# Designed miniproteins, single chains, continued (3): the designs that were tried, part 52

Each design is a single chain, and the fold is of that chain. pLDDT is the mean over its residues in the fold that is shown.

## One batch from the design tools (miniprotein)

Design m9902
Fold by ESMFold2-Fast:
Structure m9902 (fold): chain A 66 residues (1-66)
Amino acid sequence: AKELEEKAYKIAREVAKELGLSEEEAEKVAKEVATYVKQIADEISEEEAEELAREAAKVLAKQLKL
């Protein structure tokens, strides 16, 4: 659980920064994604958690840039 949460946080933060968000905005995206992954960690694999983190980060980053 904690391992998947930490990995999702790192992936989401990285994706948000690549999309041009500030460090503060990237941290907000990373926290939201990590919280979501934590809630469903028992239902998904590590690989699925990584893909979910990337997609969720892209969606949230797009909303913040609007």
Scores: mean pLDDT 78

Design m9903
Fold by ESMFold2-Fast:
Structure m9903 (fold): chain A 57 residues (1-57)
Amino acid sequence: DAEEAAKKAEEAARELGLSEEDAKKVGEGARQMVLSGMSAETAVAMGEADARAAAEE
């Protein structure tokens, strides 16, 4: 589930136009959130919000 959350957040970041490096950072953040006890759904949503903020310059 942590790995799936990381992949979903990374994919969302790529779709928003982030670089591969930045997308991986978003994915790793989501993974760490799940490992700390956050739900995968919430972790992915927070990762997507971070990616959207980064994509908007």
Scores: mean pLDDT 77

Design m9904
Fold by ESMFold2-Fast:
Structure m9904 (fold): chain A 58 residues (1-58)
Amino acid sequence: SREELEERLRRLEEEAEELEREGVRAVIEGDEAKMAEYVARSQEIKKEIERLKEELKA
């Protein structure tokens, strides 16, 4: 339902914000492997958020 899509979108947006903070921490620590991991995960979440936003517009 639309409400379920909206709730899922909000949860993904919160997860993206958490990953951004973790990514900043990895940069400070100089952990290049961890940085790459967080960047990849963040990109996947952003793609899913974009898809859900398109579904909500329909």
Scores: mean pLDDT 81

Design m9905
Fold by ESMFold2-Fast:
Structure m9905 (fold): chain A 82 residues (1-82)
Amino acid sequence: KLAELLEELIRAHEEGAPPEEIVRILRELHRLASEELDEEAERLAEELEKLYRENPLSPETLQRILELLREERERRAAERAR
């Protein structure tokens, strides 16, 4: 389910979902990551929430968020390959 939330978050950013929707998904991702003891996902969720709150909707923040999401997706894909 963590992987599905990550894909939902990436899709929301790519489709230009409203900020409230993105924050909702981020909060759910953080909660689930903590419950699953997924340290990498929890760290990512914390970093994304911080970036989003400090500079919401700036081009730099949106690009940084997408970059972090893509990196996590690639990391999980690599783990699944073995």
Scores: mean pLDDT 69

Design m9906
Fold by ESMFold2-Fast:
Structure m9906 (fold): chain A 67 residues (1-67)
Amino acid sequence: AREVLESYDKDGDGTLTLQEAIRAAKELGLNPAVVSILLNEADKDGDGKVTLDEAIEVVKRAKELEK
């Protein structure tokens, strides 16, 4: 999971855009609608970016919701 998310962090700044995080989640087989909702909750500043750690937490939460 982390390796997939890190591959979308092209600038190596430890952040992902919401679109990059959604694409990474699709590669992991997750529902993009669920991931989108969770990413918007994780985007505390409303700037359209999440940290790598926040994106990983979103992936974990999405997997729990899809059980």
Scores: mean pLDDT 73

Design m9907
Fold by ESMFold2-Fast:
Structure m9907 (fold): chain A 69 residues (1-69)
Amino acid sequence: SVPRTPEQEEVIRLTADALRRIGDALQEAIAKYPGDLEKVKEFFSPEAKKITEEVKKELEKIRKEEAEK
């Protein structure tokens, strides 16, 4: 077993949290528009994109901070 650095554990945590949030957003979209695939996509896609962009920014900050060590 290879121990992870605190920064590596934070990257894993942020990635896992993002995927969980994306899954929750999909379930909410389905619950709001059951049987309407186009409305589910319209509601889900911008939320998934927002989550992805937020996580990308946080991951970039961590990578830059690690590189400056």
Scores: mean pLDDT 82

Design m9908
Fold by ESMFold2-Fast:
Structure m9908 (fold): chain A 58 residues (1-58)
Amino acid sequence: GVKLSEEEKKKIKEIEDEVLAKYTRGEISEDQVVPELRKRLKEETKLSEEEIEAVIKS
């Protein structure tokens, strides 16, 4: 796992919850969930590409 601050963990959790909520509401398809997570983590956090992939694989 990636060593993250509590603020970074909270932001990641908020992004994950929002993307999952969109999927649950039918706003995105199952195959769009992971791409949307990568996009939002890249745009809204300071994580490296390796850290983003570690979060997604967790």
Scores: mean pLDDT 78

Design m9909
Fold by ESMFold2-Fast:
Structure m9909 (fold): chain A 62 residues (1-62)
Amino acid sequence: SMMEELIKKAEELEKEAIRYYSRGDYKKAAELLKQAAELYEKAGLKDVAKRIRESAEKLEKL
């Protein structure tokens, strides 16, 4: 379904964000998490999207 495709893409963006985070690239990690959050929100997972956006905002402050 379209929802499953959005969730899969969001999960791939989260994995990429973890790779950048592990390298100390917090700005790129935050950008990828924001993209993942948008996809989760489109999939109807608003609470998941909110938590991921909050994580991204914390990374931007580092």
Scores: mean pLDDT 89

Design m9910
Fold by ESMFold2-Fast:
Structure m9910 (fold): chain A 113 residues (1-113)
Amino acid sequence: HMSGLELAKEFMDLLVELAKKGVTDPDEIRAALEAFLEKHREHLTPEQYEELRALVDGAATYLRQAQAAGVDPKEALKRVGEALLRHLGHLFGLSQEEIDKLIAEFKKKIDEI
């Protein structure tokens, strides 16, 4: 059974890989995040799954708005990724220290692209 911290790290790695591949289409990003949730569905409670699906839908909406406003796609993904990781960390019962470390690592990896 995968721990919440392991799930959060794998989710972070997915966001970083999407950025490295230059994926900018909000619908492609949404599909990748939805596929992640389905892959790990057995490790999520029904409540966690529904809340994460709502967060992914919100992220896709933000990315479409950011694209329409001419925001740099990498910067938009960095902003939404930080918010997603924070919410996901709380849902998985991670400590504030674990959440802060995860977000710092995510931002560093995105900035290195």
Scores: mean pLDDT 85

Design m9911
Fold by ESMFold2-Fast:
Structure m9911 (fold): chain A 57 residues (1-57)
Amino acid sequence: SREEELEKLKEELLEKAKKLGLDLRTYIELLKQYGLETGMSLEKIREEALKEIEEAL
């Protein structure tokens, strides 16, 4: 599904951020940019970002 594809891309973005030495905030910014480019709603982007923050803590 589209959600499964987004989850895979989230993992890829996280891995890419780590390889680039980026912090969590920068990762979230990348996730938001990706969401806007793919037509994902701001609410969905926010929800995904919050989940990522909780996982990182």
Scores: mean pLDDT 63

Design m9912
Fold by ESMFold2-Fast:
Order: structure tokens, then sequence, then C-alpha cells
Structure m9912 (fold): chain A 62 residues (1-62)
């Protein structure tokens, strides 16, 4: 699904950030944004995805 693809791209962006690859992270986030727009995501699902991404980034920063 488009949501599964978007989640995968967000996870790839988080991994790129953990590796210090800002350019790759931005590319994946841009693609995720496109997929989310195409999927017509509900606010609830978007909030869940952002919370998951925030938790992964917090873990990486710790």
Amino acid sequence: SLLEEARRKIAEAVRALEAGDLGTAVRHLSEAGRLLREAGVSPAELIRMLREASELLADAAA
C-alpha cells in the first residue's frame, strides 16, 4: 500500500540520519511526503507515523 511504502521511506530516512547522511534522509522524506499525499492519509494515521518517526529519532539521538 502507499502507506506501507511511506512508512518504509520514513524508516530509510531515519537510518540515513543515524548514518549522518542528511542528503539521503531528505530524499527519502520527500518521497514519503509524496506517497502520503497520494494515499490521502487520515490525520490519525499521519500522527501515528510522525510519533513513530519521532521515537526512532529520539532513540538515535540518545
Scores: mean pLDDT 76

Design m9913
Fold by ESMFold2-Fast:
Structure m9913 (fold): chain A 88 residues (1-88)
Amino acid sequence: MEELEKLKKELDELMEKGKELLEDKSSSQEEIEKVMKEALEKSKKIIELEKELYEKYKEKSEEVGREVAEKILEVGEEVDKMIEERRE
Protein backbone atom coordinates (compact mmCIF):
# COMPACT_ATOMS: atom_id res chain seq x y z
CA MET A 1 0.00 0.00 0.00
CA GLU A 2 2.68 2.55 0.93
CA GLU A 3 4.70 1.84 -2.24
CA LEU A 4 1.52 2.02 -4.33
CA GLU A 5 0.59 5.41 -2.83
CA LYS A 6 4.12 6.72 -3.47
CA LEU A 7 3.91 5.66 -7.13
CA LYS A 8 0.49 7.33 -7.48
CA LYS A 9 1.92 10.57 -6.08
CA GLU A 10 4.87 10.36 -8.49
CA LEU A 11 2.44 9.77 -11.37
CA ASP A 12 0.38 12.82 -10.35
CA GLU A 13 3.57 14.93 -10.26
CA LEU A 14 4.54 13.73 -13.75
CA MET A 15 1.05 14.56 -15.04
CA GLU A 16 1.32 18.10 -13.65
CA LYS A 17 4.74 18.51 -15.28
CA GLY A 18 3.26 17.27 -18.57
CA LYS A 19 0.55 19.95 -18.39
CA GLU A 20 3.18 22.65 -17.83
CA LEU A 21 5.15 21.41 -20.85
CA LEU A 22 1.97 21.44 -22.96
CA GLU A 23 1.32 25.10 -22.05
CA ASP A 24 4.93 26.10 -22.81
CA LYS A 25 5.22 26.56 -26.59
CA SER A 26 9.03 26.32 -26.33
CA SER A 27 8.79 22.74 -25.00
CA SER A 28 10.04 20.14 -27.47
CA GLN A 29 8.06 17.09 -28.53
CA GLU A 30 10.90 14.98 -27.07
CA GLU A 31 10.50 16.54 -23.60
CA ILE A 32 6.75 15.92 -23.63
CA GLU A 33 7.20 12.31 -24.80
CA LYS A 34 9.84 11.69 -22.11
CA VAL A 35 7.52 12.85 -19.31
CA MET A 36 4.62 10.80 -20.71
CA LYS A 37 6.83 7.72 -21.07
CA GLU A 38 7.89 8.04 -17.41
CA ALA A 39 4.21 8.37 -16.43
CA LEU A 40 3.37 5.22 -18.41
CA GLU A 41 6.24 3.32 -16.71
CA LYS A 42 4.96 4.43 -13.27
CA SER A 43 1.44 3.33 -14.27
CA LYS A 44 2.76 -0.09 -15.31
CA LYS A 45 4.49 -0.55 -11.93
CA ILE A 46 1.26 0.44 -10.17
CA ILE A 47 -0.65 -2.22 -12.15
CA GLU A 48 1.98 -4.86 -11.29
CA LEU A 49 1.73 -4.00 -7.57
CA GLU A 50 -2.07 -3.95 -7.84
CA LYS A 51 -2.02 -7.47 -9.31
CA GLU A 52 0.15 -8.69 -6.39
CA LEU A 53 -2.14 -6.95 -3.88
CA TYR A 54 -5.18 -8.52 -5.57
CA GLU A 55 -3.90 -11.96 -4.60
CA LYS A 56 -3.35 -10.88 -0.96
CA TYR A 57 -6.08 -8.29 -0.34
CA LYS A 58 -8.77 -9.16 -2.88
CA GLU A 59 -11.56 -6.59 -2.19
CA LYS A 60 -9.27 -3.61 -1.49
CA SER A 61 -7.24 -4.17 -4.66
CA GLU A 62 -10.32 -3.86 -6.91
CA GLU A 63 -10.88 -0.22 -5.92
CA VAL A 64 -7.21 0.68 -6.41
CA GLY A 65 -7.11 -1.14 -9.77
CA ARG A 66 -9.93 1.01 -11.15
CA GLU A 67 -8.11 4.20 -10.15
CA VAL A 68 -4.88 3.02 -11.79
CA ALA A 69 -6.71 2.08 -15.01
CA GLU A 70 -8.20 5.60 -15.17
CA LYS A 71 -4.73 7.17 -14.79
CA ILE A 72 -3.32 5.02 -17.61
CA LEU A 73 -6.20 5.99 -19.91
CA GLU A 74 -5.60 9.69 -19.14
CA VAL A 75 -1.87 9.40 -19.90
CA GLY A 76 -2.55 7.62 -23.20
CA GLU A 77 -5.10 10.26 -24.24
CA GLU A 78 -2.71 13.12 -23.41
CA VAL A 79 0.13 11.50 -25.38
CA ASP A 80 -2.13 11.00 -28.41
CA LYS A 81 -3.38 14.60 -28.17
CA MET A 82 0.14 16.04 -27.91
CA ILE A 83 1.32 14.04 -30.93
CA GLU A 84 -1.66 15.21 -33.01
CA GLU A 85 -1.27 18.87 -31.95
CA ARG A 86 2.42 18.80 -32.89
CA ARG A 87 1.62 17.32 -36.33
CA GLU A 88 -0.97 20.01 -37.06
Scores: mean pLDDT 69

Design m9914
Fold by ESMFold2-Fast:
Structure m9914 (fold): chain A 86 residues (1-86)
Amino acid sequence: SSSERRRKERERRERRLRLARAMARSELATEPDPERRARLEEALRLLEKSEEEQERGLELIAEVLSEELREAVDRALERREKRKAE
């Protein structure tokens, strides 16, 4: 069923966006760097726009989180140890 497949695809996208918004808001609340705060603010704005802009918003969140993960080495290792084992 094309309608069912499209619904599941949309639900997955919506869930991804919802989780991304929650993560960005959480980071924004505790982020001391004004430049990272500005990028998170812009990302949250983009997540409310078109799908192309949503992709940009997700990229900005990923960039900020990557910087946070590099600075928080211990937490990054716990999440990626299994993926890097090979």
Scores: mean pLDDT 78

Design m9915
Fold by ESMFold2-Fast:
Structure m9915 (fold): chain A 73 residues (1-73)
Amino acid sequence: SMAEELLEKAKRAAEEAVRAAAQGDLETARRHLEEARKYTELVKEVGSEEQAEEAERIVRNAEAAVRDLEASR
């Protein structure tokens, strides 16, 4: 379904944001976090409540990784 595809895109973008943050690449981490947020908003519009909650949880994890890197600067 469209919601399943969007959720997988949100997951991949969030994973890339976490990876970039782990490598100290703040610019790349922020770009992927922004992509994860866009896909999460689309999941909220077309997906189930459960899919929306999963996407939000994944984005919160990626946001924490990016914030931790920003705080270390």
Scores: mean pLDDT 88

Design m9916
Fold by ESMFold2-Fast:
Structure m9916 (fold): chain A 57 residues (1-57)
Amino acid sequence: PLQDTLETLASMTEEQIKKMVEGARKGLEASGHDPEARVPAIEKKLRELVEQAREQV
């Protein structure tokens, strides 16, 4: 359910956010993409989603 996703996002710690960003970086590298081109946008979007989820709970 949507609420389970919101609760998960709202409860994310800084360490978990960093882990997700590092996972995305490694995934992009493994796929032959340049992580420096994508990772900053991915991190920004993830942090926006976490902040929005915190406002909803």
Scores: mean pLDDT 76

Design m9917
Fold by ESMFold2-Fast:
Structure m9917 (fold): chain A 95 residues (1-95)
Amino acid sequence: SKEKIRELILAQADLVLGLITARLYKEMGEEEKALQVLKETLRNVAEILRDLGYEEFAKEVEELMEKAETVDQAIEGAERVISRLSKLIEEERKK
């Protein structure tokens, strides 16, 4: 439980950093780099989720990564994943 919470917090922190980095690349007009950063970060988050036993959530993150064709789609998806990770962390803390 405590180890799962730590891994989820680290995954969320990495995704938040990835989102900030992607927004900076988008601001610079480097949308391809922005999209690449988000796809790499989301892939890592999905792997962590699968390793922790959240297989369904991991699959949803993978599908989001595969379907995202634009930076805006990837940003919106990443923000939804961050929100869901926050809720999951809260639920795990109550166990």
Scores: mean pLDDT 87

Design m9918
Fold by ESMFold2-Fast:
Structure m9918 (fold): chain A 71 residues (1-71)
Amino acid sequence: YSEEELKEHLEMVERMIKEVEASNLLPPELKEKVLELLEEARRLIEERKPEEAHELVAKAQELIKEYFEAK
C-alpha cells in the first residue's frame, strides 16, 4: 500500500468515527462497541495494516446493520 492509499483509508475511518459519534440512533452500549472497533481500525491503518483494519470496519458495519434489521 502507498502512503496515499493509507491516507485515504485513514480519512474514511475518521469520517465514520465522526458520523457514529454524532449519531443518536444507536443504543449507548452498541455505539461504544462500534467506536472501539473503528478506533482499533484507525490504529491498524497507522501501523500499515489496512487489510486488518477493513476487517474491523466490516464488523462494525455488520453490528449496525444487524441492530437496524432486528428492530
Scores: mean pLDDT 80

Design m9919
Fold by ESMFold2-Fast:
Structure m9919 (fold): chain A 93 residues (1-93)
Amino acid sequence: ALELAEKALELAKKALELAKEALEKAKELGDEEAVAEAEKLIKEAEELIKEAEELLKKAKEDPDDPELLRRAIALVLRAIGLIIEAEQLLKRL
């Protein structure tokens, strides 16, 4: 669980970086729809970072909890989804 919680945090931070890059490009292009989409991705990535940090803290206290493992897997998948969405937004800008 601990390693997957750490991975979720790393991926969530990567999603945030990509979303911020998309926001900067959207602003330069004056694409208001893309700006709104990038801002939504930033908010979702920031929320995911907070969830991953909380999960990481809990996983350090109880590393053998199977529920924490399941939650870590879910956060990793969510982070990958945000990365894909941010990359797709960047590609069409």
Scores: mean pLDDT 84

Design m9920
Fold by ESMFold2-Fast:
Structure m9920 (fold): chain A 65 residues (1-65)
Amino acid sequence: VTREAAFSILAVAYGFEEGVGLTVKVTDDKIVITSKEDSEKARRALEKSLEEGEALGLEVEGYLS
């Protein structure tokens, strides 16, 4: 399991904890996390994911729709 794959599972779990669906796309250059909703729950899940990604030394970005 790569660090990127492990992080993707973690990010999806953070979304699940908040009751929101996060989509994670891993590319060679970066990891992109998106949510179809712009809610406080989605923002919390996304912020937690971005903090963990940064702590792991990964290039991560996130978007709310």
Scores: mean pLDDT 79

Design m9921
Fold by ESMFold2-Fast:
Structure m9921 (fold): chain A 72 residues (1-72)
Amino acid sequence: SAAERRARVRRLVLQAVGEAIRAIGYILDGDKEGARESIERLRRIAEELEALGAHEEAEAVRRLAELLEKNL
């Protein structure tokens, strides 16, 4: 249903925020490996969002992953 899809999209966006915060923490701490793992999880979340038709959210998460990787 549309409501179930919206709930899943919201959960994935919140997970993406959590992974982004973790990646920033790892970058500030100099932990490149931890940062790469969180960035990879962001990319997986973007793929799940795309599969759900949440194209704008997927694009935003992909751009965030690229920005974080640039700061490694």
Scores: mean pLDDT 90

Design m9922
Fold by ESMFold2-Fast:
Structure m9922 (fold): chain A 62 residues (1-62)
Amino acid sequence: SEEAVREAIRLAREAAELARQGRGEEAIKMLTDLLERAKAEGDSAVELIARIALHEVRELSK
């Protein structure tokens, strides 16, 4: 749904900010939880957003 996509984008932005603040472990947990929910619900758009954001956060958290 459009609401789910907007929420996923908001969470992705929050996770990126957490990672920039050195809180990458919290960001990874947030995005992993989002990814698992999207997979369970079959929401491919939210799953893609979560996977892209998780990759970005993992790179920022090195």
Scores: mean pLDDT 86

Design m9923
Fold by ESMFold2-Fast:
Structure m9923 (fold): chain A 68 residues (1-68)
Amino acid sequence: MSKLAALSAAANIQAVALEFAAERNPELRERLLELAKRLRELAKNPEKEEEALKAIEEGNRLTLEADR
């Protein structure tokens, strides 16, 4: 798998995780869904690799916060 394909897959997986977290946490729903939408957009245009990686890291932190 190319780095481009790997980043796209990772961004889409993180977006799905955020969407699931949004269903379980209505207080963070808007924030989780906004980041999920951003990650899906980055998955389509991975020319911004650094931005995609930062968004994936933010998504991981936010899903952990939602499970707290």
Scores: mean pLDDT 76

Design m9924
Fold by ESMFold2-Fast:
Structure m9924 (fold): chain A 61 residues (1-61)
Amino acid sequence: HMTKEEKLEELTKLMGEIGEAVRNKDFEKANEYAEKYKKLVAEMSDEDRQYILEEARKVFG
């Protein structure tokens, strides 16, 4: 069972892996990482999603 901090770390790693795969034109791997990302987000509570949104705002605000 992952904590909200561990989930944020995993999502960040997956986003990095998607970006790397796209840069390497490995769209099959990019899609696999994107599916893992979607699954992790879908399994999150509303509270965990809110936490991630707040962390994202720190990057873009």
Scores: mean pLDDT 78

Design m9925
Fold by ESMFold2-Fast:
Structure m9925 (fold): chain A 55 residues (1-55)
Amino acid sequence: MKEIYIEPKENIKLKVKEGDIATIYDPETKKEVTLTLEEGEVIIPEGYKVKIIRK
């Protein structure tokens, strides 16, 4: 598995593959959400911490 860590300084658009798993950390609420992604593009807001696991 490949792990990708992203902490954007601006809103960014990421291309994702079906079956990618994203863990998103919101620094304001201190909550993590884990999502299984469908193929396409996702927008990650500024300041969020994102870990993507690719199989």
Scores: mean pLDDT 71

Design m9926
Fold by ESMFold2-Fast:
Structure m9926 (fold): chain A 60 residues (1-60)
Amino acid sequence: SKKKKIEELRKKADEYNEKSNKLYAEMEASGEFSRELLMESVEYSVEAIKYIVEALALEK
């Protein structure tokens, strides 16, 4: 159903946001910001945004 698809997309967005936030929090806690880890955190955030946009498109 449409509702289940929206819930699945939101769950995927939450998973990627959590991965991004965990990497960033680990860098903040250590005080060490690696370019590779920053890029990975950004990539997770971009994936989360894609899923949010798809979910929002289905809600309208």
Scores: mean pLDDT 85

Design m9927
Fold by ESMFold2-Fast:
Structure m9927 (fold): chain A 104 residues (1-104)
Amino acid sequence: TMSLAELVEQLAALSDEEAEAMVRMMRGVALTEENPEVKKLGLEIAELYGRLIEAAKAGDVEAVKEQLRRISELYREAASLEEDPKAKENLLKLSERYRRIAES
């Protein structure tokens, strides 16, 4: 599993343009969601991902951990609302991944 230090290094290495493109992509995916509750959570996750990248670029490890925990919580919440079993499984895997990185 990727460590917190490895994630911080990877996110800090993103250019401002790459970071903006990543957040825009996540927001775009969320906007295609048919379930309005899942759409709202997806948009919140995209915003938190932007904050995560900014925290990593600033070297604020505690802020990175906080954003990772919140992102993990929102993915778990989104999974509880998903009707598609494969989408639900993928969201739960993302939730666990971000939680594990925050704990490393």
Scores: mean pLDDT 85

Design m9929
Fold by ESMFold2-Fast:
Structure m9929 (fold): chain A 62 residues (1-62)
Amino acid sequence: SAAEKSVEAGIAAAKAGDDAAAGAASYQMHLAGRTPEGLRELAEAAKEGGAEAGAYQAMKMA
């Protein structure tokens, strides 16, 4: 689905430190029903990339 494709792109961007993309991916993951495991994966990726706000958003939604 488009949401799942967006989530995969967001995880990659989060690992690169793109905070805005990490936050957007958190929301798309929630809408796609890929919780809580998907949100935890996103949070770990965001922490690795230094995308702190994205990591916070993912953890809050997990």
Scores: mean pLDDT 68

Design m9930
Fold by ESMFold2-Fast:
Structure m9930 (fold): chain A 70 residues (1-70)
Amino acid sequence: AAAAEAEALIAKGNEAYKKGDYKTAIEYYKKAAEVGDAALRAKALTNLVKVLQDAGDEDAIAALAAEVEG
């Protein structure tokens, strides 16, 4: 049930993001991107970019863009 696991991880990331816990949100979104299919990976990475923009971490955004191309 990799899809269900990835969705649960995205939900946990969303919970952490709502609390302002960007570090925990980033960890959950990264994990969701690793275990999900292509659609769930894209969703997790989109949410990751949003949390990194709110945190002001442009270097991490650039690293994610490179990972998506690789």
Scores: mean pLDDT 75

Design m9931
Fold by ESMFold2-Fast:
Structure m9931 (fold): chain A 92 residues (1-92)
Amino acid sequence: MAEKMVEEVARETRAKLEEELAALPDDPRLAYKRTAEYAGRLILEAAEEYYRYLTEVQGLSEEEAKKLADELREKAEEAVAEVLRPLVEAIA
């Protein structure tokens, strides 16, 4: 579950980046900002969905589920950073 959710966040972030760069070819900083904001929402939604899955379906304690959801958030943040790295390096 977690690995698929991280892969989905990365995939959606890449698709959004391509969309924003196509729409804003002369403003890569704005394309980055919009993509980063979108990715931030996806990460929060994925972590919340995973927490609910762990507590409601898997029957884990709130403490255990929170730890695993936090780990998913961290991995999703790293995956998003990898997707955005080439653009960040180009505009820095």
Scores: mean pLDDT 84

Design m9932
Fold by ESMFold2-Fast:
Structure m9932 (fold): chain A 65 residues (1-65)
Amino acid sequence: MERRAVLGQVRDALLAGDWETARALVEKHGLSADDLEFIASVLETLGHEEAARRARQLAEEVRKK
């Protein structure tokens, strides 16, 4: 349950343009690149291209950790 709740919080932060909160949540909870790609896919489907791009940037940062 915790992971799904955190994914929702990251999505909402990205939708609000709060990139710092989104990044902090990813780091604090150890979200995987796959989790962030999932969020990016959802955001892209909803037409939120900038938020989706930011989610993919976070996925790349996690992948290179």
Scores: mean pLDDT 80

Design m9933
Fold by ESMFold2-Fast:
Formats: sequence, structure tokens, C-alpha cells
Structure m9933 (fold): chain A 74 residues (1-74)
Amino acid sequence: MIEEVDKKKIEELAKEIFEASEAGDVEKAREATERLREALKLGGVSEEEIREILRESGGAKSLARKAVEALEKK
């Protein structure tokens, strides 16, 4: 189960990705995406699931959106 601390961290990283993407800051979006991947792995999401989300949905925004959805449903 994803802990409250992990949930909050994932939400903050997702917000950072959205903000950086809106500002057109590709490097910030990339850094936040890498940190989000690490937070998801610590929260029990497998590396394969993360790769699948990125491959199917494409891009950092899709990963951030799916991560937040997974937290809310679980």
C-alpha cells in the first residue's frame, strides 16, 4: 500500500511536471519525471508498469496523471 508520505511526494512531483510543462521548461519536467519514477518504485509500483505507462500514453504529463489516478483509486 502506498503510504501518505509517498502519496504527498508523488502529488508534488506531478504538480511540478505540469507546471514545468506549461512553462515550456523541458529540463525541469524531465528532472521531476525522474524523481516521480523513483517515488513510484518506492511506493510499490513496478518498473515495468512505469515503462508501460510512458510507452502507451507518451510523455511526462501522462505518467504524472496516471500516477495520481493510481494513488486515488488504491
Scores: mean pLDDT 64

Design m9934
Fold by ESMFold2-Fast:
Structure m9934 (fold): chain A 76 residues (1-76)
Amino acid sequence: SMEEAIEEAKKELPGLSDEEINRIIDYAKKYVDENYPDLSEEEKAKLVYNIMKKIGELLKDPEARKKFEEFAKDSK
């Protein structure tokens, strides 16, 4: 289920606050719903898991984190 995928993905996000984790969850769910509306709940859950896991990997690399923050703060 989506909830189970999110709980598994939280293991890839150590050291983040509940607020930060919730923002990541909201972002991943919104991204999947907007870009892949025709996917089943199970397929959407897998994609949400993969997005959250990828964000976790980005947080391990300081240079990747800086690039992500720069992209997220792009004023346009």
Scores: mean pLDDT 74

Design m9935
Fold by ESMFold2-Fast:
Structure m9935 (fold): chain A 106 residues (1-106)
Amino acid sequence: ARERAGELAGEAFAAAGEAGDAEAALAAGAAAGRAALAGSATGEEGAAAAVAFIGAGAAAALGARTPAYPAEAMREDARASARAGAEASGSAEAAEAAARAAAEAA
């Protein structure tokens, strides 16, 4: 799962570079996160963390390329991506924790 998450994160960054679009970059990060979660067989621990990492990484990469992208918007997008991934774990508390960690990383 971790190696796969790394591959998907790289793919998301490549897609972001090609698009040159803030929404496309975040969508690519979110899609990579969902793919990592789907690829993580039932009961696989750490899937939420992988999704949070991918989301935060995508937001941070976008911010580096787009100086006008507001830091608060990047944090909110990172939180949303992490929360969506963690919700699949069935724990609202885990979802909020993952969202917070992703926002801090972004």
Scores: mean pLDDT 52

Design m9936
Fold by ESMFold2-Fast:
Structure m9936 (fold): chain A 66 residues (1-66)
Amino acid sequence: GDATVEAIRNELEEEFKKLENELLRKYLAGEISPEEATKIFKEKVRELMKKKGYSEEEIEEFLKTL
């Protein structure tokens, strides 16, 4: 539910900001498209959540909010 999504977002806030800044920089440099940036972001979020011990169901629910 929303409480779980917010808890994940808060725990991973710094990692998300670093990833968003890296992807924005690559996009502005013409290295990736917006669609590629979104795909890479979701893939990296999935990897981070798996590393933190979140279930596949929780990962899929969270990724739907992105």
Scores: mean pLDDT 79

Design m9937
Fold by ESMFold2-Fast:
Structure m9937 (fold): chain A 78 residues (1-78)
Amino acid sequence: MRMDEAIEEMGRFVSDAISKAAKDPELMAETMAVGRDTASEMRKLKEEGASPQKVEEVARDGMERAAALAAEAEAKVA
């Protein structure tokens, strides 16, 4: 249940990052890939009974990557 909340939060965060990167098709595509891969890994860890800590680490890494790509896209238009 709490892991589902973490997956949902990560999904919302990445969705926002994708929206910010939408002006750059390449960075938007990379942000979408990061979100998809991160969500897949989190679901796999949950299914395998991994600790909440491991799921949170994967979510944090994915969110950091998505934020970096969104910031790069925003910098291109500034």
Scores: mean pLDDT 78

Design m9938
Fold by ESMFold2-Fast:
Structure m9938 (fold): chain A 61 residues (1-61)
Amino acid sequence: SQLDQVKKQIDEVKAEIQKLYKEKQAAQAAGDTEKVKELSKKISELSDQLHDLVDQAQALQ
């Protein structure tokens, strides 16, 4: 169903965000300021996408 597809996308986006947070923490420890900024932007974009997907899932009774 469309709801099942959206739920799968939510799980995938959540997993990617978690992976990026770990990468960001490693970059911070390494002092890679440029990489930290890049990862922070990507995390923000994925967080917005996650919010939209959650709203879609709520609309799909």
Scores: mean pLDDT 87

Design m9939
Fold by ESMFold2-Fast:
Structure m9939 (fold): chain A 93 residues (1-93)
Amino acid sequence: SAREEGLKLFEEGKRLLEEAKRLYEEGQASTDPEEALRLYEEAARKAEEAARKFAEASQLLKDDPELVKETGELGKEALALASLSRHRAAQLR
């Protein structure tokens, strides 16, 4: 069903966002600028993928206002992390 697919995408989005957060933190902890650059670029890609999953989930779950709100909030968090990760990567070039 659309609801089952939407919930699956929502869970995938949450996993990708948590992975992006971990990669971002690893980038901040890295003492190697080349490693930090790669970690921030990976964090940005995972965060962008999470945002796409949340957007798709929101469309499939549109009849559930609480899930639409939650997917929207997590999507904004994912986009913010993607932007921050891209900015950090740019500073290392």
Scores: mean pLDDT 91

